# Designed miniproteins, single chains, continued (2): the designs that were tried, part 30

Each design is a single chain, and the fold is of that chain. pLDDT is the mean over its residues in the fold that is shown.

## One batch from the design tools (miniprotein)

Design m5020
Fold by ESMFold2-Fast:
Structure m5020 (fold): chain A 113 residues (1-113)
Amino acid sequence: MEPLSEEEIEELAEKKKEEIKKNHSPELQEALIKVLEALKEYLLGKKEGKEEEGRRAALLATAEALRVLAELEPDEETRLRLLAGAEAYRRAAEENLSVEEMDAIAREILARA
């Protein structure tokens, strides 16, 4: 199902970092690279049985990236959606929430914004 070796995960991460550096602003590069590193650690940790720790790190890094994206987003509706997503991912990291619970939180934040 996931045939990626540890070496393949590392190589994919490095390739994606170079694409991020080439195609995105410096502010966005740092956030996206942080998400990529956290996803890499999650995949490697899953192989080692450290899935929970890596999952939390990936969720927190994704929340930070969404917040940075929101700051750069000119469309107010999209900005509010990104901020709602950031808060949902942050709470999921702390509370071990399901995808459905994360979606519910994001919708509630959007309704209040």
Scores: mean pLDDT 71

Design m5021
Fold by ESMFold2-Fast:
Structure m5021 (fold): chain A 72 residues (1-72)
Amino acid sequence: DLEEELKKKLIELGVPEEVAEEVAAGAVRGTPLSDIELYLDMLVKSGVLTEEQKRKAVELAREALKKLEEEK
C-alpha cells in the first residue's frame, strides 16, 4: 500500500501524523507535486514543520507520484 508506506516514512522524518496522512493521501490521488510542496511550505512558515522535513517529504512524495504514474 503506497499511501501507508509513504505515511510511515513521513512519520519517521518527524512529520506529525495528521500531516503525513494528508500528504500520503494527496500523493496517491495524483495531486500535483507543486501543490504538495506549497502545502508543506505553508506548514514550515507556520512552524509545524522544519525546512529539512519539507525537503525530505517532497522527495518522498515525488517518488510515490512516479510509482503511481508508471502503474497507469
Scores: mean pLDDT 80

Design m5022
Fold by ESMFold2-Fast:
Order: structure tokens, then C-alpha cells, then sequence
Structure m5022 (fold): chain A 86 residues (1-86)
């Protein structure tokens, strides 16, 4: 898990699954655009939904929320076989 988007880009390009935490949905949209502009496929995580439709080719996952949402997102991703490396 990281809050540094440059680190997220580096780790994702190395083939690692990265979770990025942001405070607002608007920040999540901006983060996804920036990641995709840098060649990293990204998805926004909604921890209230089952993420079975998330593209498994995505290497960056952007979460909106605090520590509670972060813990839920990590658990949900593990349930569908996506392990967060950073």
C-alpha cells in the first residue's frame, strides 16, 4: 500500500499489484488518469461491491476512503485472488 503515486508507477511497471489510498473520488479519478498516462492500467475500488469484474491486467488499484475502507479492500482483493504487494 502506498500514497506515493510515483512509487506506485515504478512498482506496477515491475509487475507488482499496488494499492493507492486517496481521500476523495475526484482524487481517485485523477490518480487513474495519471497512472494510465504513465502506462499503468488502473481500477477504482469500491469496497462495498464485489470486484469480480475488475480487470486482472490492472496493476494499480485506487481506493477512496480511510483505514476501514483500506482493510475491507485488501480483504476483498485477496478473496478474488489479487494479492497487494505495495
Amino acid sequence: ITTDIEEAIEKAKEGKNVLIQVDTYGEAIKAVKYLEENGVKAEIIDPTLLPEFYDKDAKAFVLVGGDEEKEKAIKKLKEIGIEIDV
Scores: mean pLDDT 72

Design m5023
Fold by ESMFold2-Fast:
Structure m5023 (fold): chain A 94 residues (1-94)
Amino acid sequence: SAEEVHKKEVELLLEMLERILEILKENNAPESIIESVEEAKKLLEETEDIDLAEKKLMEVYFLMLQNNIPKETLDKIQEVGRETQKKIEEIRKS
């Protein structure tokens, strides 16, 4: 059902955000960036609004670029995003 697909997508995005937080913490990212990702995660947990969470995550990505997050760290984050997108596509095709 559409509702079951939505819940599964929310779960995958929450897992993605948690993995992004782990990467940022392991790479000593600025606390402001970590807090911004935690805000995006909390927003998704509270609202289950994927569009709203995606908008917030885009803002966080721009903050990462402004704060000169190392390319290696950004590459790891982008890889997590790509893996998550593949899982979402599999669910949508079921």
Scores: mean pLDDT 85

Design m5024
Fold by ESMFold2-Fast:
Structure m5024 (fold): chain A 65 residues (1-65)
Amino acid sequence: MRVEVLRFKGSRLPPGDKTVNIDIDVRVSDQEAEDRVRAAADRIKKALEDHHGFEVNVTLNITRD
């Protein structure tokens, strides 16, 4: 199992907006790595929504090597 994070970027829309866009680009070696990355992205989304009241959009791009 191998995960390489190519890009991890969070951006917030105009000051005072609670919408957060998170872009994650990763390269993975196998299905187990892909499943773990998807689970991690879901946990990040839930943490931001539950603890900060943000509306969170996660875009996850997964590439196999």
Scores: mean pLDDT 76

Design m5025
Fold by ESMFold2-Fast:
Structure m5025 (fold): chain A 105 residues (1-105)
Amino acid sequence: SAARFAELQERILADPSARAEAYIEMAELLVREGQPAAPEMLREAIEEAKRNNDREMLERLKEILRRSLEIAERLAAAEAERNPAMAAVYRATAEEYRELLREIE
């Protein structure tokens, strides 16, 4: 996945019009590994999908957001006693995912 992630970053540099698709694929890779996708990356992909009226991309982004939200909430719960500061970061990230889900809907 690290090699594929690097490949996707190279694609964005070579062709900025591929950015939204590359961000979606990067986010799908992260979620499959149990890691939440960066809200900033998803926000950019959502803005581009909306500009292009790409319903298929928006549906993929909704699924990524729902899974990222679940992951962030689980990580917040796991860190709650051991690292309250990190738990707070995950809760803030979860709230960003909820806001992005409202923006898509």
Scores: mean pLDDT 83

Design m5026
Fold by ESMFold2-Fast:
Structure m5026 (fold): chain A 82 residues (1-82)
Amino acid sequence: LSDSLQKQADDTKSQLDQLRQQSHDTLAELGRQAMESDDETGQRLMQERDQYQRDSDAQMNGLTQEYDNLQNLYLNSRKLAS
Protein backbone atom coordinates (compact mmCIF):
# COMPACT_ATOMS: atom_id res chain seq x y z
CA LEU A 1 0.00 0.00 0.00
CA SER A 2 2.63 2.57 1.06
CA ASP A 3 4.86 1.59 -1.91
CA SER A 4 1.90 2.15 -4.24
CA LEU A 5 1.28 5.60 -2.74
CA GLN A 6 4.97 6.52 -3.07
CA LYS A 7 4.93 5.41 -6.73
CA GLN A 8 1.84 7.55 -7.38
CA ALA A 9 3.56 10.54 -5.73
CA ASP A 10 6.71 9.99 -7.82
CA ASP A 11 4.60 9.68 -10.99
CA THR A 12 2.78 12.92 -10.11
CA LYS A 13 6.10 14.72 -9.56
CA SER A 14 7.31 13.44 -12.96
CA GLN A 15 4.10 14.78 -14.54
CA LEU A 16 4.73 18.17 -12.90
CA ASP A 17 8.30 18.29 -14.25
CA GLN A 18 7.11 17.30 -17.74
CA LEU A 19 4.28 19.86 -17.66
CA ARG A 20 6.70 22.63 -16.65
CA GLN A 21 8.99 21.81 -19.56
CA GLN A 22 6.11 21.44 -22.05
CA SER A 23 4.52 24.71 -20.86
CA HIS A 24 7.83 26.57 -21.21
CA ASP A 25 8.35 25.24 -24.75
CA THR A 26 4.72 25.78 -25.81
CA LEU A 27 4.56 29.35 -24.46
CA ALA A 28 7.85 30.20 -26.21
CA GLU A 29 6.64 28.69 -29.51
CA LEU A 30 3.25 30.47 -29.38
CA GLY A 31 5.01 33.77 -28.63
CA ARG A 32 7.41 33.25 -31.54
CA GLN A 33 4.55 32.40 -33.93
CA ALA A 34 2.60 35.48 -32.79
CA MET A 35 5.61 37.73 -33.50
CA GLU A 36 6.01 36.22 -36.99
CA SER A 37 2.28 36.41 -37.83
CA ASP A 38 0.02 39.16 -39.13
CA ASP A 39 -1.74 41.34 -36.54
CA GLU A 40 -5.01 39.34 -36.52
CA THR A 41 -3.31 35.94 -36.26
CA GLY A 42 -0.77 37.36 -33.80
CA GLN A 43 -3.53 38.63 -31.48
CA ARG A 44 -5.30 35.24 -31.60
CA LEU A 45 -2.05 33.37 -30.86
CA MET A 46 -1.27 35.70 -27.93
CA GLN A 47 -4.76 35.05 -26.51
CA GLU A 48 -4.16 31.29 -26.92
CA ARG A 49 -0.77 31.68 -25.20
CA ASP A 50 -2.34 33.58 -22.27
CA GLN A 51 -5.12 30.98 -21.95
CA TYR A 52 -2.59 28.11 -22.17
CA GLN A 53 -0.51 29.74 -19.43
CA ARG A 54 -3.57 30.08 -17.15
CA ASP A 55 -4.68 26.49 -17.84
CA SER A 56 -1.13 25.16 -17.36
CA ASP A 57 -0.72 27.06 -14.07
CA ALA A 58 -4.05 25.66 -12.81
CA GLN A 59 -3.05 22.12 -13.83
CA MET A 60 0.35 22.45 -12.14
CA ASN A 61 -1.34 23.70 -8.95
CA GLY A 62 -3.72 20.73 -9.04
CA LEU A 63 -0.85 18.26 -9.51
CA THR A 64 1.10 19.91 -6.68
CA GLN A 65 -1.89 19.49 -4.34
CA GLU A 66 -2.31 15.86 -5.48
CA TYR A 67 1.40 15.22 -4.81
CA ASP A 68 1.09 16.70 -1.30
CA ASN A 69 -2.02 14.59 -0.61
CA LEU A 70 -0.27 11.40 -1.79
CA GLN A 71 2.79 12.18 0.35
CA ASN A 72 0.55 12.71 3.41
CA LEU A 73 -1.25 9.40 2.73
CA TYR A 74 2.11 7.65 2.32
CA LEU A 75 3.43 9.05 5.62
CA ASN A 76 0.20 8.13 7.44
CA SER A 77 0.29 4.57 6.02
CA ARG A 78 3.86 4.21 7.36
CA LYS A 79 2.73 5.30 10.84
CA LEU A 80 -0.12 2.74 10.81
CA ALA A 81 2.26 -0.03 9.65
CA SER A 82 4.75 0.68 12.44
Scores: mean pLDDT 80

Design m5027
Fold by ESMFold2-Fast:
Structure m5027 (fold): chain A 67 residues (1-67)
Amino acid sequence: NREEAHRLILRAIALYLRAIGLEFDAELGKQGKLDMTDDQIQQLLDEAEKLRKEADKLFKQADKLLS
């Protein structure tokens, strides 16, 4: 229903914002502005991708509830 779809959308947005934050930290690490190894940078990027995929899944679930 509409209220369930709304909650899924808000959760998806929160996950998306977290992914963006991790991607920004990874970029700062690549620039040497944060003390991180290449492996640590890759772990941040992998976690961000995982969060983006979970957010996309929640958006698709919300779309089905609104259809």
Scores: mean pLDDT 87

Design m5028
Fold by ESMFold2-Fast:
Structure m5028 (fold): chain A 81 residues (1-81)
Amino acid sequence: EVEEVLRLLAELYRELVENRGQMTPRIQELREKIESLLTPEIEEELKPLFEELVKELKERMTPDRSSVFEAYREIAERLEK
């Protein structure tokens, strides 16, 4: 189940990169599916990973859009490994 959540997260970030950070129906569907699978136990297990991802996004969050989706792409690539 944790592996399934990680796979969906990788797909979500890949879709965000492909759509240049714009929200699409597919991205929304992926978010809803991930949220439905998150239990307190899974959240605790994935918390260090989420904290790292959020920190990286915040550090690269600028008015420049290219910095934002470059971070998304790097996250997607890391999650796929």
Scores: mean pLDDT 67

Design m5029
Fold by ESMFold2-Fast:
Structure m5029 (fold): chain A 76 residues (1-76)
Amino acid sequence: MLEEYREEALALGYSEEDAERLARAAVEAERAIEEAGAAAGVDPRTTPYEDLPEEVRRTAEEGLRRLRELAAEIEA
């Protein structure tokens, strides 16, 4: 959840403000993956990554890309 992602970002050395931004982005990405999984008829939490439908995997990759871009922007 949001608090867990925030704690992870803090552990990595981000400020509280930046940790909040990253945590919110992570929750948004997780929600998008869960919505894509539901639409495809799978549970992404219990389905192995290689067994996920293409669209769900693509959603996960897009979420990770956005998180990496945000982290790079914050770290600049």
Scores: mean pLDDT 77

Design m5030
Fold by ESMFold2-Fast:
Structure m5030 (fold): chain A 64 residues (1-64)
Amino acid sequence: SSSAFRKQLLDLIAATLRDLGDLWDKRVQALRAGDEAAVQEYDEQMRELQRRFHQELEALDAAS
């Protein structure tokens, strides 16, 4: 149903934004510490999170 889809979409967005915020905070700390390798690692994790978000969004759309 459209109501179930909306709830699942909003839950997915909220979870993704929370995880993205956590990774961003870690990236900022790494950047301040001059840990370039850690910054690159967090950038890769954020790209993976974005890819996962798109995959889950497509799955929700296909199920609606």
Scores: mean pLDDT 87

Design m5031
Fold by ESMFold2-Fast:
Structure m5031 (fold): chain A 117 residues (1-117)
Amino acid sequence: MSEEEVLKRIEELLGPEFAELVRKVLSLLSPEERELLVRLFNVLTEVHENNPAVTPAALGLLLGGIMSDVMQAHLNGEKVTEEKLKEIAFEELDRLVSLGVLSQETAETLREAIENS
């Protein structure tokens, strides 16, 4: 899956301003970190297409939270590995469940998709 295809799906789901924020975040990462984040966002957008319980609003909050945590790690000089990125994603899923944004069942579906990517 290309970065451009993932950004196009994000634009269609969350709007052009959100897609531009994703592009800006990606531009600040190493090529390896960019590829990991693009692959994760592809998995999350594919789950949305196959599970209507993953609403665009919930997806936007999830992607936004992941980007915020990735940028904090980058600003702290931490390398974002695949392991670290999955940890960030799982922590954000738990946060959204605690806030009532996602059900436990929907969060489990997203967690399984991330684990199997």
Scores: mean pLDDT 85

Design m5032
Fold by ESMFold2-Fast:
Order: sequence, then structure tokens, then C-alpha cells
Structure m5032 (fold): chain A 87 residues (1-87)
Amino acid sequence: AAAEQAEIEQAQALLEQVRAFAQRALTNPPRSLEELQRMEEEYARLTEQARQILAQARSEEAKKLAQETLAILEETRRLLQQIGLGL
């Protein structure tokens, strides 16, 4: 259905945003408290968007993409914590 396809496209777009976030965060970690705060805000926003897809999507494919997105976010947080950055 068109609605299910839209959910999958939204979930894929979010996954791409999260992959870009992870790459930026890990290659150019924040160097100031202001940069860290902005990164924490982006992390929270991306996490909430993924949780909304997981809770509300009718497509099982969209839910799987949301779960993958959350896994990447959690791994990114874990790696940043290893270098002394809190998210």
C-alpha cells in the first residue's frame, strides 16, 4: 500500500540521517560544551523519531529499519562514551 511504502521511505531516510550523524560524531567529535549539547539534542531527536516509527508503523520492514537505526545510535553513543563524551 502507498502508506506502507511511505513508512518504509521515511524509515530509510532516518537510517541515512543516523548513519551520517554517526560518521560526523565519530570522525569529528565535539570540541566544546556547545557542540556537545547540539550533538546530544540531535541524538535525542533521532532516537525519538526512530521510536515513533517503531511504535506507530504498520510496515514490518519500516519497524526493522527503525530497530537498525536505534542499534546504530546506541553503538555510536557507546563509542563516544569510550573516548570520554557523554550522550
Scores: mean pLDDT 85

Design m5033
Fold by ESMFold2-Fast:
Structure m5033 (fold): chain A 65 residues (1-65)
Amino acid sequence: MSMEEIEERIEAYLGTLPSGTVVSVSELARALGVSQSAVTRALKRLAAEGVVERVPGKGVRVGAR
């Protein structure tokens, strides 16, 4: 699985959740069947692109839409 595939899967998963929901790295890793390291890398890319908001020590917050 490439980093782009992990990013796509994270976006799809977060899109099923209510805006403002905070999702941990371990939750995403479990839901997607990937390592926490891979999730952390994908989330850094998505945050740099403005797709998600990083919550220090907790994971990411689903954007308001």
Scores: mean pLDDT 77

Design m5034
Fold by ESMFold2-Fast:
Structure m5034 (fold): chain A 88 residues (1-88)
Amino acid sequence: SKLDYSGLIEINEMVARAQALISQARSLLAANDLPADVKQQYLQQLDELEARLAYIMSNTTSLSPQEIRNGLEEIIARAQAIVDELSK
């Protein structure tokens, strides 16, 4: 249906946004002169976000549209927070 198609477009845009933010955070982390332990903590957080994103993408047929949207929003929010923290 048109509604399902629109939802798929929204989900694909959210996935692209999540991927872009994680990539940006990794680039900022590499450019920042932070202590090694702090860098490792950020790397672990980014790895966890990528794992969660991969889980959502591999389970789109078993997860509800709302669960997919909520999961992607949480990933986007956390990735954006890391980008904001590393951009200071």
Scores: mean pLDDT 86

Design m5035
Fold by ESMFold2-Fast:
Structure m5035 (fold): chain A 84 residues (1-84)
Amino acid sequence: SAEKVTEAIRLALQGKGSEAQKLVNEALKERGLTDYTAVVDPFTGNIYILDSNGNVVGLITAGASKEQVEEALEKVSKGEEVVV
C-alpha cells in the first residue's frame, strides 16, 4: 500500500534501509507487482522500482506525498514509467 511505502521512506531516512526496502517490496507484492523489485537508497530515502531485467521503471523521491506514491504504484501496475 502507499502507506507502507511512506513508512519505508521514514525508515530509510532514519538509517533503517534494510527494513525500508523489505517494506516497499512487501507493498509491491500486495499489489500483485511480483515482476518488480524495489531498491531503497539509504542516503536519500529515494525508492527505485526495477523490472525483471533490472531496468529502473519508477522513482519515488523521499519528498513524495502519499498521493504521489499511489500514482507511482498505479502507473507501474499499467507498465508505465514514473518519477514522483
Scores: mean pLDDT 84

Design m5036
Fold by ESMFold2-Fast:
Structure m5036 (fold): chain A 61 residues (1-61)
Amino acid sequence: SSMEEELAEMEKLARERMSELSPEQQARVKRLLTLAREYLAQGDEAAARAAIAEVRAILDA
């Protein structure tokens, strides 16, 4: 899938699982998703991928 599709899927998973996260994890996930979107808008797929991977790691913990 494209990075845009991966970001959209991660945003969906984060919304579905937000209530399972601590307030600190919720704030970090929101920040990382915002950064991933900004990086993707700038064409920085590597930075976007890293931010998405960190969100996934938080959601899998």
Scores: mean pLDDT 85

Design m5037
Fold by ESMFold2-Fast:
Structure m5037 (fold): chain A 81 residues (1-81)
Amino acid sequence: GPYAPERARELLARGDEYLAAGDLDAALPLYVEAIRILAAALGPRHPAVAEAVEALGRVYEAKGNRELAAQLRRAAAAVRA
């Protein structure tokens, strides 16, 4: 529906607040849900999905999973190419 991207942006903003506070376990599911909503509403290759995937990459980087963070960064870059 027309509010799906707005809901996803709200989830991303809340995720960013938790990430800034260091609450990675709270941030993670918010970014995952935002990606799911955006991909379903706009398609998996939309720039908004790339932005959400980059945010998820920042969470995994903060968790010390550098390999997954690098893979997510590459996936986001591929969407923009």
Scores: mean pLDDT 83

Design m5038
Fold by ESMFold2-Fast:
Structure m5038 (fold): chain A 111 residues (1-111)
Amino acid sequence: DKVREEIVKALRTTKEQTKIAIELVKEDKSLRKDIREKEVKLLEEKYKELDELEERAKKATSDEELAKLAEEGSLLAGEVSQLLQGLGLTEKANELDAIAEKLQNIADELK
């Protein structure tokens, strides 16, 4: 089940990068408090969505399910990348864009 393992790994990496970004934003005293609190909440919501998607991916049994999960994961990684880009975390955003592309390629190969 190599494809499932690759999807789970990509989602887990995105989740870990999101967690690191939350910590960086919390410590960024150059951001206004209201912006910092809003961005942390958005990233925490994305972390929860990624966690739920990872658990779904671990249980997926069909190529159709795996394709859909990879496609959802690609979209979610792209959404986190856009949030990180807006925060000036460009290198981490680029890493997530690469993961989003990988997940989309997996989804397309399973169709």
Scores: mean pLDDT 87

Design m5039
Fold by ESMFold2-Fast:
Structure m5039 (fold): chain A 81 residues (1-81)
Amino acid sequence: AEEVLRRAREEAERTLREAEELFRLSGVGDVADDPEAQAELLAKYGPDPRAVLDAINRLREEAERILERGRREAERLRREE
């Protein structure tokens, strides 16, 4: 049960880290001055900065879902035995 929770937290942290990198690429960090990185971000999400923010929010929601799923699975295992 505890191992399941630890794994879920590790996966959620990884997903949050991806959101952080996407936030950096969106023009908040030094990578904003990299025209190739910006062109790739634009090609994937389009010219609207809202699309990038929406993707970041989706990743954060996914991290929360991973944590919640891990908690449910841990509770299921605890209830079994």
Scores: mean pLDDT 69

Design m5040
Fold by ESMFold2-Fast:
Structure m5040 (fold): chain A 63 residues (1-63)
Amino acid sequence: MKKVGIVAAPSKEKAEEAAKWMKEKYGVDEVILLIGVSSEEAYEIAEKIKAETGAEVYLAGGL
């Protein structure tokens, strides 16, 4: 079963820091970096991925 991380952050540097933490903490197989998107947009993307793949989705910064 795939584990997917989604990181929403105001800058690429902050997104990469959070992505590294997420990989270390949750062992996610892939990470999607969303820069300059709203929390609502990040949540929508997370729900689509979960629905399409059945993967475990972890969201950071999109609260």
Scores: mean pLDDT 76

Design m5041
Fold by ESMFold2-Fast:
Structure m5041 (fold): chain A 78 residues (1-78)
Amino acid sequence: MEKKFKLTPLLQKLAETLGIKEKELTPKELMEIIGEYIEKLLKQPGMTPNSPAPVDPSLTILEFREYAIKYLEEQKKK
C-alpha cells in the first residue's frame, strides 16, 4: 500500500471542489486528481497554462501543477 499523507490547505480546497472528502491521499490518488483537474481546465475555451488557477488565483495553472509535483516529490522522500 502506498503511504497516505495529509493534504496542504490548497490541495484540500482542490479535493473539496472535486467532491473528495478524504483528508489524506496516496501520491498516486493525488496525481490522478491533479492531472484530471488540469486537463479539465485546459479543455475550457480561453484557458492556457498561464491562466490563473481557480483554486488559487495567485498561481497560474502551470505554477499550480509544478507546486503539486514538487509537493509529491517531497512526500516520497519521507
Scores: mean pLDDT 71

Design m5042
Fold by ESMFold2-Fast:
Structure m5042 (fold): chain A 89 residues (1-89)
Amino acid sequence: MDPEDLEKVYIYAFSKVLKLPEIPSLEEVKKMIDEAEKVLGVELSPELREKLARMVLSAYEGFLLLSEEAQKLYLELIEPKVKELEALE
């Protein structure tokens, strides 16, 4: 698997998690990974989907521990890549 494709799926799924009103379940994150695969034209093994979904959920939990200012800076940092990936929808 291309590491760049894994990064794109990760960033796409993470951006969708950030738009949710509540902390998602692992199953909800897995659905976002599935959507990312379809939008980006990438196919992941079941093992990579599971691992990536857990990584996204863990990263979101870590994001919620940041100060409001740090959260805003992080969102601004990833925004160009998120917009690039959303343009593929």
Scores: mean pLDDT 80

Design m5043
Fold by ESMFold2-Fast:
Structure m5043 (fold): chain A 84 residues (1-84)
Amino acid sequence: ISKEEKESLLRTSISKSSVNNPEYVYETRVKPRVLPTKDVSEVEKVLQEAKEEANNAPFSTLGIKVSEYRITKSFYELLKKAYS
């Protein structure tokens, strides 16, 4: 899977989670300063470490300043599959 496809999948997964599992995806009411996703691999690494501690990932690794975003275990597994 190409880098562009991986980023598209991540974005789609977050959006879909809001529909299927809204409890695990939160949106800030105040518009945060967003930076474009730089390294999906780094996001996967952080997600893998975070899932062991509390299933929480600092979305700052995506270049997004948010305080309310959470990713479920299913997202970690999905990203792993996309990596391959």
Scores: mean pLDDT 44

Design m5044
Fold by ESMFold2-Fast:
Structure m5044 (fold): chain A 68 residues (1-68)
Amino acid sequence: MPLSGSQLVTLALKKLGVPEEEAEKVGQQIAEDPSRAGEILGEVQKKYGISSDELTTALEEVAAEHPV
């Protein structure tokens, strides 16, 4: 079963060292309003010092672990 975008983001953030509670909160917010995903991710990246490259790499690694 392919991961939803919100599940993929939650796992990627956990991989990057974001606390589980915060990563799950971010995933839930994106699931509830996908149009705000960019804003929500931008705030998390700023708070935890995550670069766009680091986030992209983590998302790709999580996607590879969960093939369709």
Scores: mean pLDDT 78

Design m5045
Fold by ESMFold2-Fast:
Structure m5045 (fold): chain A 97 residues (1-97)
Amino acid sequence: MEEEIERLEKLLRELGDIVAEIRHSTDPEKIKELVDKAIKLAEELKRFATPEQQERIDELIKKMKEAYENGDKDGVVEAAQELYRVAAEILRELREK
């Protein structure tokens, strides 16, 4: 439990940094690297998630990939922000015993 909370806290911080970096980046290659990193963190987040939360994470991963492929930076930021909110919810639930 404690190690899981620490890993999830670190994951949430990393995801927050990625959201901020995507929002401020103008380099498509850098945005791709950040999207790939966010997807990797999202897959790890699923290990702590309920089945309903896992489905939501999968939908957000798909949305983020589609937004990136379409050159929709706003869509990428929106999906990443929603993923951060889901991660924060999972962390809160895990900390509530």
Scores: mean pLDDT 83

Design m5046
Fold by ESMFold2-Fast:
Structure m5046 (fold): chain A 87 residues (1-87)
Amino acid sequence: SELEKKREKILELTDEMTEEVGLSPEDKEKIRNELKAYLDLHPDASEEIVEEYVKNLIVNTVLLKQGPAAAEEARKKVTELIEKRKG
């Protein structure tokens, strides 16, 4: 279905984002699972809302573990990947 295709795309984008920012396998799995739970609870959420949700999960994970400078760099990398997908 079109809904499943959207789900697959955001999960693939999330995998690319977490890899690009250099998260640990444990943090990647945690973020992926939290995103899946979000999608299950909010199947009608827009693509933009889901992208913002996963971006915040990644940036907050980096902020807590690596500090504000690393979080700002992660935010920029994630934003660039989202924009690249839309262009």
Scores: mean pLDDT 84

Design m5047
Fold by ESMFold2-Fast:
Structure m5047 (fold): chain A 82 residues (1-82)
Amino acid sequence: SEEEKQFKRWYELYKKSGLSDEEAEQKARELLLVSKFMSAYALAKNQGTPENIEKLKKLEEEVKDSPLVQTLLELLARRAAG
């Protein structure tokens, strides 16, 4: 799948940069999750269907413990409020 191809590319890039297998996998997985979140956010913004909103909400719950995604959510919320 396209998702698996993207994961493999990031994994190989991190491996090439000198990260361990475990670190490269963790970082590639985090980037994939961020990419999925950004795509779902764009779809919910441009096409506010209940399905798109539900997918975004599920991803928000999944990523709530990620400092990177929490920072991104804070920035998006501030931009929407201002």
Scores: mean pLDDT 75

Design m5048
Fold by ESMFold2-Fast:
Structure m5048 (fold): chain A 97 residues (1-97)
Amino acid sequence: HHMKEEYAQKLKDEIISRVRQLAEEARKAGLDEAVDYLEKGIEEMEKLTPREGFEAAAKYLGEAIRVAAPKDPELAQKLRETAYFAMEAIAEIKELE
């Protein structure tokens, strides 16, 4: 269904935008390992279907949270909020399948 594909793409674009912003914040904070995970997540999301992209995003956001949490708790919280958004997007798309 065309509306389902449009909605999934819109969610994907929103998550990519959020992850790009968080990667920039991580770079400014000197969290190079977190930046690497977030950039890998973006690369995977751009290449994969929306559902597979959201699953990749959740995985790489989780790794970024693990490395950011002890050094920048506020950034880690923003990463967690974005990971929850990605998980909700997976659930929403699954309901539309």
Scores: mean pLDDT 80

Design m5049
Fold by ESMFold2-Fast:
Structure m5049 (fold): chain A 80 residues (1-80)
Amino acid sequence: MLTAEDGQRAADVATAFLDAAVAAGVLPRETAERLKALAQELARAAAAGDDERALALAAELEALLEREVLPKVEELKAAL
């Protein structure tokens, strides 16, 4: 079961990573904003005890990070 702690951890990690990536000029701001919004929704769902929604949002966030950000990993490492 996802908890509020799981949601908060995901949001904190996503926010820190996305802010660094945008500051480095590697990740588009629009993509970062979408990922931040998704992380916030995940945190809200987890805090509300909406396990079904929280799990779906966590899976979507993970998939989005892997598909949109993973191809940029080498560029991100070079920029940071």
Scores: mean pLDDT 71

Design m5050
Fold by ESMFold2-Fast:
Structure m5050 (fold): chain A 90 residues (1-90)
Amino acid sequence: MLSEEEALELAREFLKKEYEKVKDAILNGSEEERKKAIEDYNLKVVDFEEWLRKNTSEETYKKIFPKIRKEIEEIEEELQKLVDEAMEKE
């Protein structure tokens, strides 16, 4: 099972990698590509949270989940701002 430090590092690497993919789609993609990238991101986040739950102890998961959830929410806010800015362009 993963330690708290290992789980947080893997979560941050996952979120950073997926954020860059969605950001690229928002900045360089069509409206449909942006929508698909956001939907794919949300599904991957759910799958990753379930994977973490299976690969950590209950105690470790309870400690890391609030930290990971906060980082997910911060990324979602940043992605929403990028979408809003892209939609204001002709």
Scores: mean pLDDT 81

Design m5051
Fold by ESMFold2-Fast:
Structure m5051 (fold): chain A 87 residues (1-87)
Amino acid sequence: GRLKELLEKAISLLNEALKETDVDKQKEYIRQALDYAREALKLASGEQRKHLEIAISNLEKALEQTDLDKIKNYIRIAIIHLKRALE
């Protein structure tokens, strides 16, 4: 369904962000993933919605960071919660 497709697109973009060494390119992938995650949030309820809210919060925190390792850490947490939203 559409919710699954949006979540899979967000996860795919975040996996591309994890491969980036350029912070500006990495943040562009995060911004695109946030757009898909926010669209998914409109369709989610219950536990799926809670996991999406945590993922979005962590991606917003990633965008506030300047340190590459801190950004990647927030991305990894977001991916875990997006995958839980798929369950």
Scores: mean pLDDT 92

Design m5052
Fold by ESMFold2-Fast:
Structure m5052 (fold): chain A 104 residues (1-104)
Amino acid sequence: DAARAAALRLADDLEVTAEQLEELAKQESDPEKSRLLRETAEFLREAARRVRALAEAGDFEGALRVAQEAVRHVARTYGKIEGLSEEQTQAAAERAEARVAAAL
């Protein structure tokens, strides 16, 4: 089942990204940026759990929605940390969402 395998891979990728954000938070000297990275990592871990549960239930539309919301959140966090414009951040979020949709 390609769709289920793809959804479970997305959940695994969200957990890997959460670990990377937590590592970045430990290296970040700005306490507000560090906090934002940690909060985003926690959000991704919860999103990964939801994606797995939805995929196991056969709800691939729900899994896609949660995964897209999660990558949008990551794009916005990086946009704030890197000082990107709202337009650049939105474009990055839309590209991330499209990539997730193509993978599922």
Scores: mean pLDDT 84

Design m5053
Fold by ESMFold2-Fast:
Structure m5053 (fold): chain A 85 residues (1-85)
Amino acid sequence: ELENRFSEVEGELLKLFAEKNIEGMKKLVPELREMAEYHREQAERLLAENPEDSAAFARALGHELLAGLYESTIKYIEEEVEKLK
């Protein structure tokens, strides 16, 4: 299930963060990009199919916020990797 896969990635990210394992977190970046892209695509789909539905707008906003969170997390990981060079 997609939600279970995303939860597994988030759990692994939190574990690596607690361990200060920057190299391990860097390896999760491709999966975090997939998660960000998935949420962005869901937001676009919801708005395209239901442009006047306020409930669809709220769900799309939720997906955009999650996409932004994952993108910010990737940026954080990349900045931490650069500090190791």
Scores: mean pLDDT 82

